# Ledger of designs, part 48: designed miniproteins, single chains, continued (4)

Each design is a single chain, and the fold is of that chain. pLDDT is the mean over its residues in the fold that is shown.

## One batch from the design tools (miniprotein)

Design m13653
Fold by ESMFold2-Fast:
Structure m13653 (fold): chain A 94 residues (1-94)
Amino acid sequence: SVQKAIEEGKKVKKKSQQLAQEGLQLGQQDPKKLPTSQDLHQASAGALQEMADKLEKTHGDETQDVVDELRKLSQQNQQQSQQLAKRYQQLQQS
């Protein structure tokens, strides 16, 4: 049902936000963990993108609000992952 699909999307969003938050904390506590933070943000972005694609394909317009939210969060996590990669490279050059 549409309601169950929306609930699944919300669960993936919550789990992905938890992974991103864990990555953020790890990178802030130890610069050596910036690659791990990058991996967690990338994994979060991937999970969000896969769920958005699934909902769009199976329910179309009926889940559009959730799909848009998941896609936006996926893009934010991809950007964060790229910034973490650049920061780690800069630390290795110093």
Scores: mean pLDDT 84

Design m13654
Fold by ESMFold2-Fast:
Structure m13654 (fold): chain A 58 residues (1-58)
Amino acid sequence: EERRRKALEFLRLSKKILDESATPGEFAEKIRELLKDPEFREMAEAVGEVSREGARAL
């Protein structure tokens, strides 16, 4: 479903940024810049929704 696709895209982008970042501080700054983009923020919200649904299923 679309929500799960957006959640996976967020995780892929986060992994790429983590691999390209030399320090935890640099990683945090790059994530903060991306969260200014409404589309990226929507993907982050999708991760929260998918995680919440998974927890309820358990």
Scores: mean pLDDT 72

Design m13655
Fold by ESMFold2-Fast:
Structure m13655 (fold): chain A 92 residues (1-92)
Amino acid sequence: SDAQARALMAQMAALIAQVRALVAQYRATTDPAQRQALLAQIDALLDQLVALDNQLDALMPSDPELRRQIVLLQSELGLLIMQRWVLKKELA
């Protein structure tokens, strides 16, 4: 359903905004304990985003404009996953 796809996309967009805010907080702090706590929150939200992305893919929407918006959203998710990898490497 297009309505189901749009609802999942809206939820994903909200979670992406939350992850971006947490990444900004992580980069603004020098406290190692706060960085670890923020990274744990980023991890949990990104895992939730991957689950929602899998649900969105399973709907297989055929509308070209909706598919274009999904590709852009998936690109944003991919960049956040790479950012998480960098943050984990910086803590190691």
Scores: mean pLDDT 88

Design m13656
Fold by ESMFold2-Fast:
Structure m13656 (fold): chain A 69 residues (1-69)
Amino acid sequence: SAMQQAQQLLDDGQQTVLALNSGAEYLRELGEKSTPEEREILNKKAQELLDAAQAQLQQTQAQVDALLK
């Protein structure tokens, strides 16, 4: 059913977002133990992962909205 497909999309999207957020957190923690120069690079990579998580949320919502008429 469309409801089951929507739930699967939401579940898959949430798993991806959680993985990206966890990766960003790990990189920020690693940055705190690194040189200032490495910290800037790691913080930038962490932000890229957070931006990807935001994009994933928007994509999942658009897919769910398109599926549920």
Scores: mean pLDDT 87

Design m13657
Fold by ESMFold2-Fast:
Structure m13657 (fold): chain A 110 residues (1-110)
Amino acid sequence: MELKEKGEELLKKGEELMAQKKYEEAAEKFEEAGKYYEKAYEETKDIEILKKAARAYKLAAIAYKKAGDYEKAKEALEKLRKLAEKAKEMGDTKLAEHLLAQADVLEEEI
């Protein structure tokens, strides 16, 4: 899917920006990647794409935190929690629990 490819491009750009310590710009790319992966998930219902969206929002939260934007970091973690709800709806309760635990740990570090 074109949406998945766009998500992959944005994820790589975010990683490049993280290496350059451009944390705010990196976070924006990761958040955009998450949105493209979410759209791809809605079309495919592929749990592996849901996991990619979750990883993108997790990276966005980390990058926003490094940029000092704690409010946007919490918003990214809320996106991660919404993906956990979707995983549970798909019957993957272990994935849902894992994603919620990751969000809780990252929010505690703020």
Scores: mean pLDDT 87

Design m13658
Fold by ESMFold2-Fast:
Structure m13658 (fold): chain A 71 residues (1-71)
Amino acid sequence: MRTKFSIEQLIKVLKLRFEGKSQAEIAKELGVSPATVSEMLDQIIELRALSLTEKSERNEEIAKALDEALK
């Protein structure tokens, strides 16, 4: 993973995207580039895959938050 983001930031990006906002609009609201938004979305998928492979109680809250946001 090349870029590190907080789970709260990743959830916020997902919610804005589910509301039908474009990458450019999400980037403007977060103050980042559209490329960064794309990386955040890709990173959510990678984090979820890792969470499924390594079941950790410390990461349980993070995994649940990602699953709820992706729902």
Scores: mean pLDDT 68

Design m13659
Fold by ESMFold2-Fast:
Formats: structure tokens, C-alpha cells, sequence
Structure m13659 (fold): chain A 87 residues (1-87)
């Protein structure tokens, strides 16, 4: 579906922005970023699901929004905010 395709494109752009930011600001590689994101998602998943108990897509977007806020990646956060406008 067009909505699903747009969400995937926004997700890809958010990940690209995150990887670029972490490489340029901290010198981190993709594996280091992936590990940190997984650790942060595990910490906040339950809170995101409580905020949107009947909407797993919104819960997922909330979780990623919080991860990008904690990591200070404003460009990635903006892509998640655009995804919210589509759902």
C-alpha cells in the first residue's frame, strides 16, 4: 500500500540521518548504533505500548521518536513526526 511504502521510506531516511549523525559526531559505526538503538527500544517499548495500546504502528513510532529524542538526532525525529501525519 502507498501508506506502508511511505512509512518505510520515512523509516529509511530516519535511519540514514541517525547513522550519519552518530558517525559525524561520535565516530560510531553502524553496529554500535544498531546495538544502542536496540537497547533504547527495549527500555521504552512498554511505555510506548501503554500510550497507544490499540495501535501498534503508533506505538512503534512513539518508541522510535523517544529513541531519537534521547540521542539528540533532530533530523531523524522530524521523519518520525512526518510518519505520524500519515497515520
Amino acid sequence: SAKQEQLQELYAKAVEALLKHMRETKGWNEEEVDKLVLEKLEEIREEAEKKYPEDPVKAMLEAYLRVFEELGVEEAKEYVEKAYELI
Scores: mean pLDDT 82

Design m13660
Fold by ESMFold2-Fast:
Structure m13660 (fold): chain A 90 residues (1-90)
Amino acid sequence: MSKEQFDLEVEIGLLAMEAAILRKEAERLYKQDPNNPKVKEALEKIDEAERLIDQALEAVKNGDFETARELIEKARKVLEEAQKLLDEAK
């Protein structure tokens, strides 16, 4: 494995952990108020981020490190948006 591949796989793994933490928080808030549109939007963004994370991991496996970096940055931004929505839903 190249150092770049290893570093990208580590970064993807950390984003996947962040997405899992945000999903648990969103599910907790959803149980409190299933009609909160911010929680619903946050869950949709978490789903989008998880898809981008899966695509980034596939790009790394295919040696497409440029596409992987772009997908990682998109996933990070979407997770930041989800976090903001969940913070507003509290």
Scores: mean pLDDT 88

Design m13661
Fold by ESMFold2-Fast:
Structure m13661 (fold): chain A 90 residues (1-90)
Amino acid sequence: MAERYLADARGDIRAARELVEETRELLEEGKLSKREGAVKLTAAELLVVAARIHLEQARKAGADPAELAELEAEIERVRREIREVAKEAE
């Protein structure tokens, strides 16, 4: 059970990171409007929320504290990247 929640969290983090990077590239190339970029970054934030929920479920299910700490750090890294791309778009 804990392993499933960890896998779900890792999937959410990966999807969020890929969406943020794609959004940055499209904005830099002028292929995406500021409004469209904001919508994509909102979707990335929702994936971060999903990752946090799955991580909390993993914690309650007795997941390895070291693995939980690693994923929490990855979540914070993605959140910072979302904020940086949002600033670049504004």
Scores: mean pLDDT 87

Design m13662
Fold by ESMFold2-Fast:
Structure m13662 (fold): chain A 74 residues (1-74)
Amino acid sequence: SKEELKKRAEELVERAKEALRLAEENKDDATKYTGARLRAIGDALEATLLGKKAGVGKEMEEKAREAGFNMKAF
């Protein structure tokens, strides 16, 4: 359902935020830093796509931007 897609998109935004936090904590470990950043980007992109399917694409793009992801750069 669209409600389930929206809930999943919101969960992915929160996971992306946590991944960015972990990246910052591991900035001196290139492998952990890069891995966490790639996970964050992937989760943010999936959240935006699921948000569009749920009819809340702009809302999810705004939440991703607030989390530190400029979706226009992708």
Scores: mean pLDDT 79

Design m13663
Fold by ESMFold2-Fast:
Parts: structure tokens; sequence; C-alpha cells
Structure m13663 (fold): chain A 94 residues (1-94)
């Protein structure tokens, strides 16, 4: 697989795991905490696999968009949606 295909696969797998976290979490606070750890894990995995920095940023932007959509669909509070978006934005900043 190309680096782009690997990054896309990791994004897809991470989104599926995020859906499972949101389904099984007892509170929005727990869901956001677990989602942050999962996103951080995906970021570290992309770095360890030697994926180019620009593709990692693209993958994080894609994850952020998917995550915002999932959280809105599940009626998460705006504060928690914002918190997770800010977390992803901090990972993207150099």
Amino acid sequence: MSPMEIAQQIVQETVERLEEIFENSESEEEAVKNAKELVKEAYQRLKELGIPEELIKTALIALGSELQSLMKERNFSKEYIQELQEFIHELIKE
C-alpha cells in the first residue's frame, strides 16, 4: 500500500473505533477522554510508520471532520465537540 492508502486505512479504522467508544461510553466526558487517547494513538502510529508529515496532517483533518459529524449526530454538547476539535488542532500545529 502507498503511504496515502495506509493513512486512509488508519483514519477509517480509527473512525470505527471512535463509533464503538461513543456507543459504549457512560458519559460525554468519558467519551471525549477516550476519543482523545485514540486520536493520539492514531497520530503516534502514523509517525512510527514513517508517513510523511503532510499526509499525517491531512489524516488528522479528516479525523477531525468525521469526529465533529459523529458527535453532532449523537447530540454531544458544543463544549465537548469544541474540546476535541481543539485537541486535534494542537496535534496539527508544528
Scores: mean pLDDT 84

Design m13664
Fold by ESMFold2-Fast:
Structure m13664 (fold): chain A 78 residues (1-78)
Amino acid sequence: VNIVSDEFKELVEKGKEKAEKLDVEELREAMKDSENYEIGLYAMLLGSEKIKEAKEKGESVSMSMEDVIELVIKEKEK
């Protein structure tokens, strides 16, 4: 998705706030739960932004669901 609406931005911000309170196991469970879609959106956005940055630098990176969870945890620990 190339266009970010205010609604999408708000959902991503809520997902980030929720993810910052969760450990790896809680995050994995939350991402599989449709009611915690906000966390899933945040994780997906982080993954796609990481891939985009790598491509712009001439690098190749692939992100699995587990890689995206790791990326969320790294952002939380900063």
Scores: mean pLDDT 72

Design m13665
Fold by ESMFold2-Fast:
Structure m13665 (fold): chain A 96 residues (1-96)
Amino acid sequence: SVDEQVELLLEYLDKLVELFKKYAPELYEEVKKIVEEIKELLAKLSPEQKAEFLRRYRELRAEYAEKTPSDASLEEQFKVTLELLKELLELARELL
């Protein structure tokens, strides 16, 4: 269901925050703030808006995976993930 997919995404985002805290501490506070804002906005979305967010999220995730080199450094991977998170925040804002 859409709600189950949103719940899984929220779990994934919480795990990302912990990974940034451990491996990219200089980006941690920014990522934590972005994730908290995404979670608050997602809670306000209708089921139809949540479904659109999940569809766009899948597209963005595929796009970022394709343009990220397989040999990218851990630092580069975290910077790319931060850019994806910023786009997800803007997407959630647009759908409200």
Scores: mean pLDDT 87

Design m13666
Fold by ESMFold2-Fast:
Structure m13666 (fold): chain A 71 residues (1-71)
Amino acid sequence: KEKAIKEFEKQLEEEVKKAEKDYSLGDLIIKIGELQDLLKNTDDPQIQELLQKYIKKLRDIAVDKVLQSIS
């Protein structure tokens, strides 16, 4: 369990790095939706907390990209 959670967190960190460097707003919206669907289908509280944390990070990146496109 501990190893699996750590591997999942590493995958989520890789997605955040891609979101900052390579993802368009459309890509971010799709990825956020995918993580929200995982959250709805997960009963493990540790996985739910991890998903909520990374959904927030991706949403913050999306907001920053919108603000930069307007400015």
Scores: mean pLDDT 79

Design m13667
Fold by ESMFold2-Fast:
Structure m13667 (fold): chain A 71 residues (1-71)
Amino acid sequence: SPAPLPDPAVLEEELKKAKKYLEEHKEELTEEELEAGIALAKGLLELYKENKKVSELLEEIIELLKEALEE
């Protein structure tokens, strides 16, 4: 593999920051950026599905991105 997966603890903190950013700025994102974000988050969810905190944050991020796409 060309790159290792990030540590779950590091990813958790990054996802918390991403969620906060999305809650404050989701309306500023383009449809393409929202769709790319959903695809990336779904990919990460498959890789980290057994980590409850990371998977919960990813599911919350996916819901926020989907909500923004429906507006």
Scores: mean pLDDT 80

Design m13668
Fold by ESMFold2-Fast:
Structure m13668 (fold): chain A 79 residues (1-79)
Amino acid sequence: LVKRAQEALREGNYREAVEHYMEAASYAALVEGDLERALELLDRAREVARRGLPPEEAEEQVATLDRLRGLLLRVAAER
């Protein structure tokens, strides 16, 4: 997943890069149980979105990423 995100970045496809980082973060948190890695990957997706996407789309993606971050923290706290 991280490799796909890096490939998308190399191609200038920031939308796909953000999506692949989000997928990698979800996999790290929910399958591997590595919350710290998941949060790092979400932070990376946020950085890519803010730098590479149009302002309106970047704000929407950042809002989605912030919601995912909150959900992962709540899930970790309950388990």
Scores: mean pLDDT 80

Design m13669
Fold by ESMFold2-Fast:
Structure m13669 (fold): chain A 90 residues (1-90)
Amino acid sequence: MELEEIREKIREIVKEVLLKVPGVTKEEAEIVANQVARGLPADRVLDIDFEKLREKVEEAAKKSAKIKDPKERRNAVVKGVQEAVRELSG
């Protein structure tokens, strides 16, 4: 699978999970998904397990749900997902 296809799948998963979180807008979910997908090193995404990625994104979203500030919540999700992908890919 091409690197760009893998990044697109990561973006789709992150966006889908975030849209299920109350208070997250479509625009906010898309921004976070794009930041996560583009911020990951190429070598870290080639062997990613998409099911485990979904679980880690859900965990990051649930942990961040207690954060009331939208910007802080967004940054926490981005950081959590990027860290999870690095663990899953190495």
Scores: mean pLDDT 72

Design m13670
Fold by ESMFold2-Fast:
Structure m13670 (fold): chain A 84 residues (1-84)
Amino acid sequence: SSLEEVLARRALQHVRDAIRALEAGDTETAVRHLEEALRAAQAAGLPEEVLRLLQEGIEAAKAGDTETAVRHAREAAELIERWL
């Protein structure tokens, strides 16, 4: 696999871990995972749409809007899976 593919898989795993943390009510862990996902997505050269969804997910999670954070994170995960 290319380095970009490895980084994209890492971004996807962090998004999945963030969703689990959000569903468990662990907002601080979720934010950390979303920030790691964003860094990996940027390094992988993923589309701007993925980066925006991750940024919006981080903002929603920090605001305590768990429903919006989960929605944006799930949409980002779907796009990353389609890109891989």
Scores: mean pLDDT 91

Design m13671
Fold by ESMFold2-Fast:
Structure m13671 (fold): chain A 74 residues (1-74)
Amino acid sequence: SRADRVRELAAILQEHAKLDAAAARAVAERIVDGVDVTDEDIARIREYLENPGGKPPEEFLPAPVAAVLRRLGL
């Protein structure tokens, strides 16, 4: 469900991008609502944020997802 995807992605952002709970939820809602994310996309976001390796997000994530993260300062 949307709520489950928002919750999972917010938890990832809070843990790995060091956002507070409110910011993590807002970013998660923007991604889930704005870019029609799949479970695979959420898994890729998790992997990228855990181990970015100095690479830009557009190298590992779909362009719409990378654009949302960039616009939000991530």
Scores: mean pLDDT 74

Design m13672
Fold by ESMFold2-Fast:
Structure m13672 (fold): chain A 88 residues (1-88)
Amino acid sequence: SMDTVVRPDEKLRELLEEVGFTGETATVLEVYEGVLKYAVDKGLFDPEDPNVVDVSGTLLGEILGVSSFDTNDLSLIIERLLKHATEV
């Protein structure tokens, strides 16, 4: 559930702090919104396809274990993000 409260690990915490989130815990929705804000702030969206995010060489790419992703693959992205968080 997007309302599930999780505790991010050190890498996910670092990313969330870069986008101004300083809480010890977050909902899955807040984590996903933080990830999207990170992609916007770093200019990672493909200008020709706004659903494609290039994360090669970024902290987000390290967290997800991919070089790029499509925002339409929400379930895959959430699954990979939750490997860096524990349910509270």
Scores: mean pLDDT 86

Design m13673
Fold by ESMFold2-Fast:
Structure m13673 (fold): chain A 92 residues (1-92)
Amino acid sequence: SEEELLRAAELGAPALATYIIVHDVDVETLRRILTPEQLREVAKALIDAYAVLEPDVERGKKLMAELDANPERVYEIIEELKQRIKEIRKKK
């Protein structure tokens, strides 16, 4: 729910990133509820989480550089990371 998403946001970017992955929160909901600063911190937390699950240092660096160079693509980066993390979870 939106209230749960806001509560996760108060706990910090790692908690918010976890909530987004576990509950498959769509990007339109994120756009309506979260600030650009919260979105950036969540994207960074998701890149870090992805690097732990599938250690690919070059891909992680590329995603971080893309976020820095094109902050408007934060929604695309979050969606890509959601899909990648979801696929990794299915393999277990």
Scores: mean pLDDT 77

Design m13674
Fold by ESMFold2-Fast:
Structure m13674 (fold): chain A 75 residues (1-75)
Amino acid sequence: SENQRLMLQMAFRTIDSMLDEAKKAKTKEQLEGLKTATKNYVDIVKRHLDKESQEELEAKLKEFEEEIEKLIKSL
């Protein structure tokens, strides 16, 4: 549905914004906090999405978590 597509797009934009904030973080604690907050956000949003959109959002979250781990290692 159009509502599903819009919700998924908004979730992707939110994850991208969280990643931009993560790139400005200076401590491991800040990065871990952003990772936890983003995962909690995705868990809430998924409850309103169909299976295909849930899979796309989970894939985006996984990419986000991998980028956070890279940022932690580069500190």
Scores: mean pLDDT 87

Design m13675
Fold by ESMFold2-Fast:
Structure m13675 (fold): chain A 79 residues (1-79)
Amino acid sequence: STAEEARRALAELPRLEAELAAAEAATGPLPAAVRALVADLVAAQREVLEAVVAGDLARAAALQAAGSAALRARVAAIE
């Protein structure tokens, strides 16, 4: 089910965060603007997945649409 897929994705987020931290430790830290963008994207995706797990698909869709608009604006602001 969609909720089961969302629960699996939520369980995977700590591993992806750990992999990013390990990569930064090996290669040096990401530029501050990129690090902030990645952190905000992870937080936004977590909120969408939590809404899906709760069965609130309307909220999940609204959060996804708002997140896409905000991401486009932030990417346009990064040189």
Scores: mean pLDDT 78

Design m13676
Fold by ESMFold2-Fast:
Structure m13676 (fold): chain A 69 residues (1-69)
Amino acid sequence: SIEEAIELLEEALRAVRAGDFERAIELVEQVRDYLDPATLEGLIAAIRAGNAAAAEAGLRDLIRQLRES
């Protein structure tokens, strides 16, 4: 469900803040079907690069978008 996807993205945001980028990628991958491929790839790339600021901003924006759906 979209609510479950939001919960997983919130957990991914906490993982990014904790520096657990591996866990963050794992959680984002679980919601892939709710994301357009470009958004998913960009978010995963930011997390893999260790760009916590970009990853956090992307996760926050995505959570907001899904809540508006």
Scores: mean pLDDT 85

Design m13677
Fold by ESMFold2-Fast:
Structure m13677 (fold): chain A 98 residues (1-98)
Amino acid sequence: SMLEEELKKLIEELEKLAKEVEELMKEKGLDLEKLAEIVREAYENNEELPDTPIFRLLEEILKLNSEFIKTNNLEEQIKILKEIIEKLKKLKEEIEKQ
């Protein structure tokens, strides 16, 4: 029950942070969904992404999201969400520098 409550709080923090990142990207003229599509297409076609902090962080976040979807272990889900949150915080910092 304590782990389920921690997971719920992390999901709420993630959703709030993801919205803040999306709104900030929009203010800077960046499309988060379009950038995520570019990362996914590059991965599927074995193409190299532009070597920028923003693309590296998006690739790492998408890989972690894939791992989260595949896991049924609550402790591992909590660990992955914490890593996604930290990557999103770094992404927000990199976007603010634009």
Scores: mean pLDDT 82

Design m13678
Fold by ESMFold2-Fast:
Structure m13678 (fold): chain A 96 residues (1-96)
Amino acid sequence: MTVEEAVRRAEELGRKAIKLVEEGRYKEAMELFVREATKLVKEALESGPVSAGAVVEVIAETASRLLEIGERYPEAKEVVEEGIKKTYEEMQKIAE
């Protein structure tokens, strides 16, 4: 995929995850984010390190926003933190 396509897909994933968290669907949001972020990083890496780097950057920005939302909704905090942790662990495995 192109860098532009990779970034757009990562941004779309971010919007979907944030919307689910805002709707109180915390577990579904984190399951989606872990699964799709992992998939996007793998697909982007097959296209090259520039595409992979761009996707990782957008995912990191989304993770920051999700953690911020978790701080505002205490019931979401643990689920969001665990989901973000799993996302980074899966991404690290891909980078190895």
Scores: mean pLDDT 82

Design m13679
Fold by ESMFold2-Fast:
Structure m13679 (fold): chain A 96 residues (1-96)
Amino acid sequence: SDKADAEAFLANLPASVAKARSSLDPAYDPILERLELLLRGAALAVIAGELTDEAAALFGEALDVDPAEIRRLYEEHGLEGTLAWAEERFRERVAA
């Protein structure tokens, strides 16, 4: 992912989430809150080109897992693998 695209995405994220909250049923608010954390973590990691402690903490909060687990995944699978794993885990939680 392009760093400039990630920076623009991060800057617009609060407005995008606010618009989603205003147009969707309030029952989706907890899911949107976790999605915002996940997307903020992903954008920050892409901007940095690595998994920062801040990004790991945001993923941990969004997915309800220990940030140390996210860091272990990063060491094993790199940034792209960690982002793919986080997206899949979030999708599993939303589908349940």
Scores: mean pLDDT 85

Design m13680
Fold by ESMFold2-Fast:
Structure m13680 (fold): chain A 71 residues (1-71)
Amino acid sequence: ALTPRAREAIEKGDYEEAAKELETQAKFWEAIASVLASLPETPQTRQALADAQRLAEVYRKGAEIAREKAK
């Protein structure tokens, strides 16, 4: 799911703003993944790390697509 801000930007055709928001979300989830990777390894932290990494990748790819459309 997109953030409300990213969705509104896309609906308006403002792909530059959408790319910026999606890149911010990617960096946020990358930071969460880094924190989770520093915690003791348990099944719960392993799953949370995998989820955070997947979200970071989805937002990163979304930002790249939005940047291409902004050109």
Scores: mean pLDDT 81

Design m13681
Fold by ESMFold2-Fast:
Structure m13681 (fold): chain A 91 residues (1-91)
Amino acid sequence: KKEEIEKLKKEIQTLEEARRRVEAGDFDGAAKLVEPIHPEIAELLREAKRLAASSDPQKQKEAEYLRDVILALLDIQIVSTKLGLKKLEKE
């Protein structure tokens, strides 16, 4: 199962990079990285960007809350993928 192990390692690296981009406010870069793995999270990232670009203070607040939710979701996916990798490595 070497190919599956390498695939999960690459997914972990991709999700960790996406998380760093979200922290830096690069929602587009994060969405591109996450799209092939979690398209639902990529959609949330695009929505966060739209809200953050609004001149409405309420929508800007919603963007900050959504960003925090996205960071939590990415953390959950990173941990879940790491647990899956550990299971495969144990054979």
Scores: mean pLDDT 85

Design m13682
Fold by ESMFold2-Fast:
Structure m13682 (fold): chain A 96 residues (1-96)
Amino acid sequence: SDELLAELQKLLQRIRELVAQRAELLRATLRELGAGDLEDDAAAAASLPPEAMRKFLLASGASEEQVEALLAATEPLDREIDELIARLRELAKQRK
C-alpha cells in the first residue's frame, strides 16, 4: 500500500539521520586526534558495526579511553538503528 511505502521511506530516512549523527561524532573524535585527513571517510566508517569502528579509531591513533567514550556516545544511536532495522524487516514481510 501507499501507506506501507511511506512508512518504509520514513524509517529509512530516520536511519540515515542516525548514521549522519554517528558520522558527526566520529568526525569530532578524528579532529581531536589530529586525523582530519580521515574526516571525509567518517560517513562510511559510521556505517560500520561498533567493533569495526573501535578498530578503525585505534588504527587512527585514538586511545582506548577515547574509543570507549565515543562508543558510549554512539550506543543510543546504534540501539535505535537496530530497532528501526528490525521494524523494516517486519514491515517487509507484510503483503499490504
Scores: mean pLDDT 77

Design m13683
Fold by ESMFold2-Fast:
Structure m13683 (fold): chain A 100 residues (1-100)
Amino acid sequence: SENEKIKNEVLELVEKTVKYILPYLSEEEQKEVLKALKNLKKEIEKSKDAVEAVTKAAIFMHELLEMLKEKNVPEEVIEYVEKVLREIMEKGAELYRKKK
């Protein structure tokens, strides 16, 4: 299913991003982010379609980005998260175009 493929792709992008940023977080923040990721996985699996899954992933990535900006992590880390968020949003835009 194309919906299952996109859901898996956005989940992989989010998981890869979380793994990349973990070393920049405190142990407490790591636990919080990993708990939020576990909840996101469940919500994506329960999503009716890929558009809903992309929306949930984008919200998670946006909240992660705001947290990282407040922590003064290296600019390269911020740019990486912004790049992944843009990729997730573009997948959502493509899905909307195909449903017209």
Scores: mean pLDDT 84

Design m13684
Fold by ESMFold2-Fast:
Structure m13684 (fold): chain A 95 residues (1-95)
Amino acid sequence: GSEAELQRIVDGFAEQELKDVKKRADEVIKRLEAGAQAGTPEQAAEYRRLADELKKVRDEAIKLAENPETRSEGLKKLGDAVDEAEARLDAIEAA
């Protein structure tokens, strides 16, 4: 009997995790877009490329996360992409 209750609990945790990762992705995208506005033409092109790539991964990961069978794949894909984008952004800002 507790299958429906367990599913609701799992869905609640997955929804929160997706919300947190989406928030991180949106914040990184904003930083990249701000860098594109403030940077040199060469830096602006790189910032825009990274922002567009992260937006594509975000949209794909959201679709994967909506299906319970691919949810962990979607969350991992978005998390990895956000972490990589943050590291690249920090490297550009440090240079």
Scores: mean pLDDT 79

Design m13685
Fold by ESMFold2-Fast:
Structure m13685 (fold): chain A 91 residues (1-91)
Amino acid sequence: SLAEEVQRRIDELQARIEKLQKKIDALNTYIKNLKELMEPVIARLAEQDPERAERLREQYKKSIDVLNKQIDELKTEIERLQAELERLRAL
């Protein structure tokens, strides 16, 4: 029946959204761990060699920016899937 096909699509969308949310959570955890690891190292290096510390900080910030961009892309995909899910639930 059409109702069964709609429910199957809803279940598929929910499962996809959940997988993408878990991926965002993993990336956020990775960013947090990277910050906790790198910020003390950069701070310590800044006391001894400010120029090297600044170069390391720039590389670190670029790495964080790439990860944040991936999170933003995943969030955009979730928003599209949520919009389809809401439309199907309104049927």
Scores: mean pLDDT 90

Design m13686
Fold by ESMFold2-Fast:
Structure m13686 (fold): chain A 93 residues (1-93)
Amino acid sequence: SEQEAILQKVVSELVEIFEKVFGELSDEQRSILAQLIGEIIARARAEDVKTLAGALRIAVEVVKETVKTNPKIPKEKGDKIIEELEKKREEAE
């Protein structure tokens, strides 16, 4: 489906951004990434998201919430992930 293609694109972008920001991912970082992906997909489906920009907006919201509450993501790294996702969102508009 079109929504499935959009969600696959968001997942691919998030994986790329995590690898760009952290380099080789630890088991803990892979676990955090998997949790973020699951939450983004669940929220995008619940909100009936129909655009790549809309799905990336949800990704930004979920990452911001996680960075604020999860001490395992250093602030400077979390801020970089948010910046890269915002850039992708702007490019998708």
Scores: mean pLDDT 86

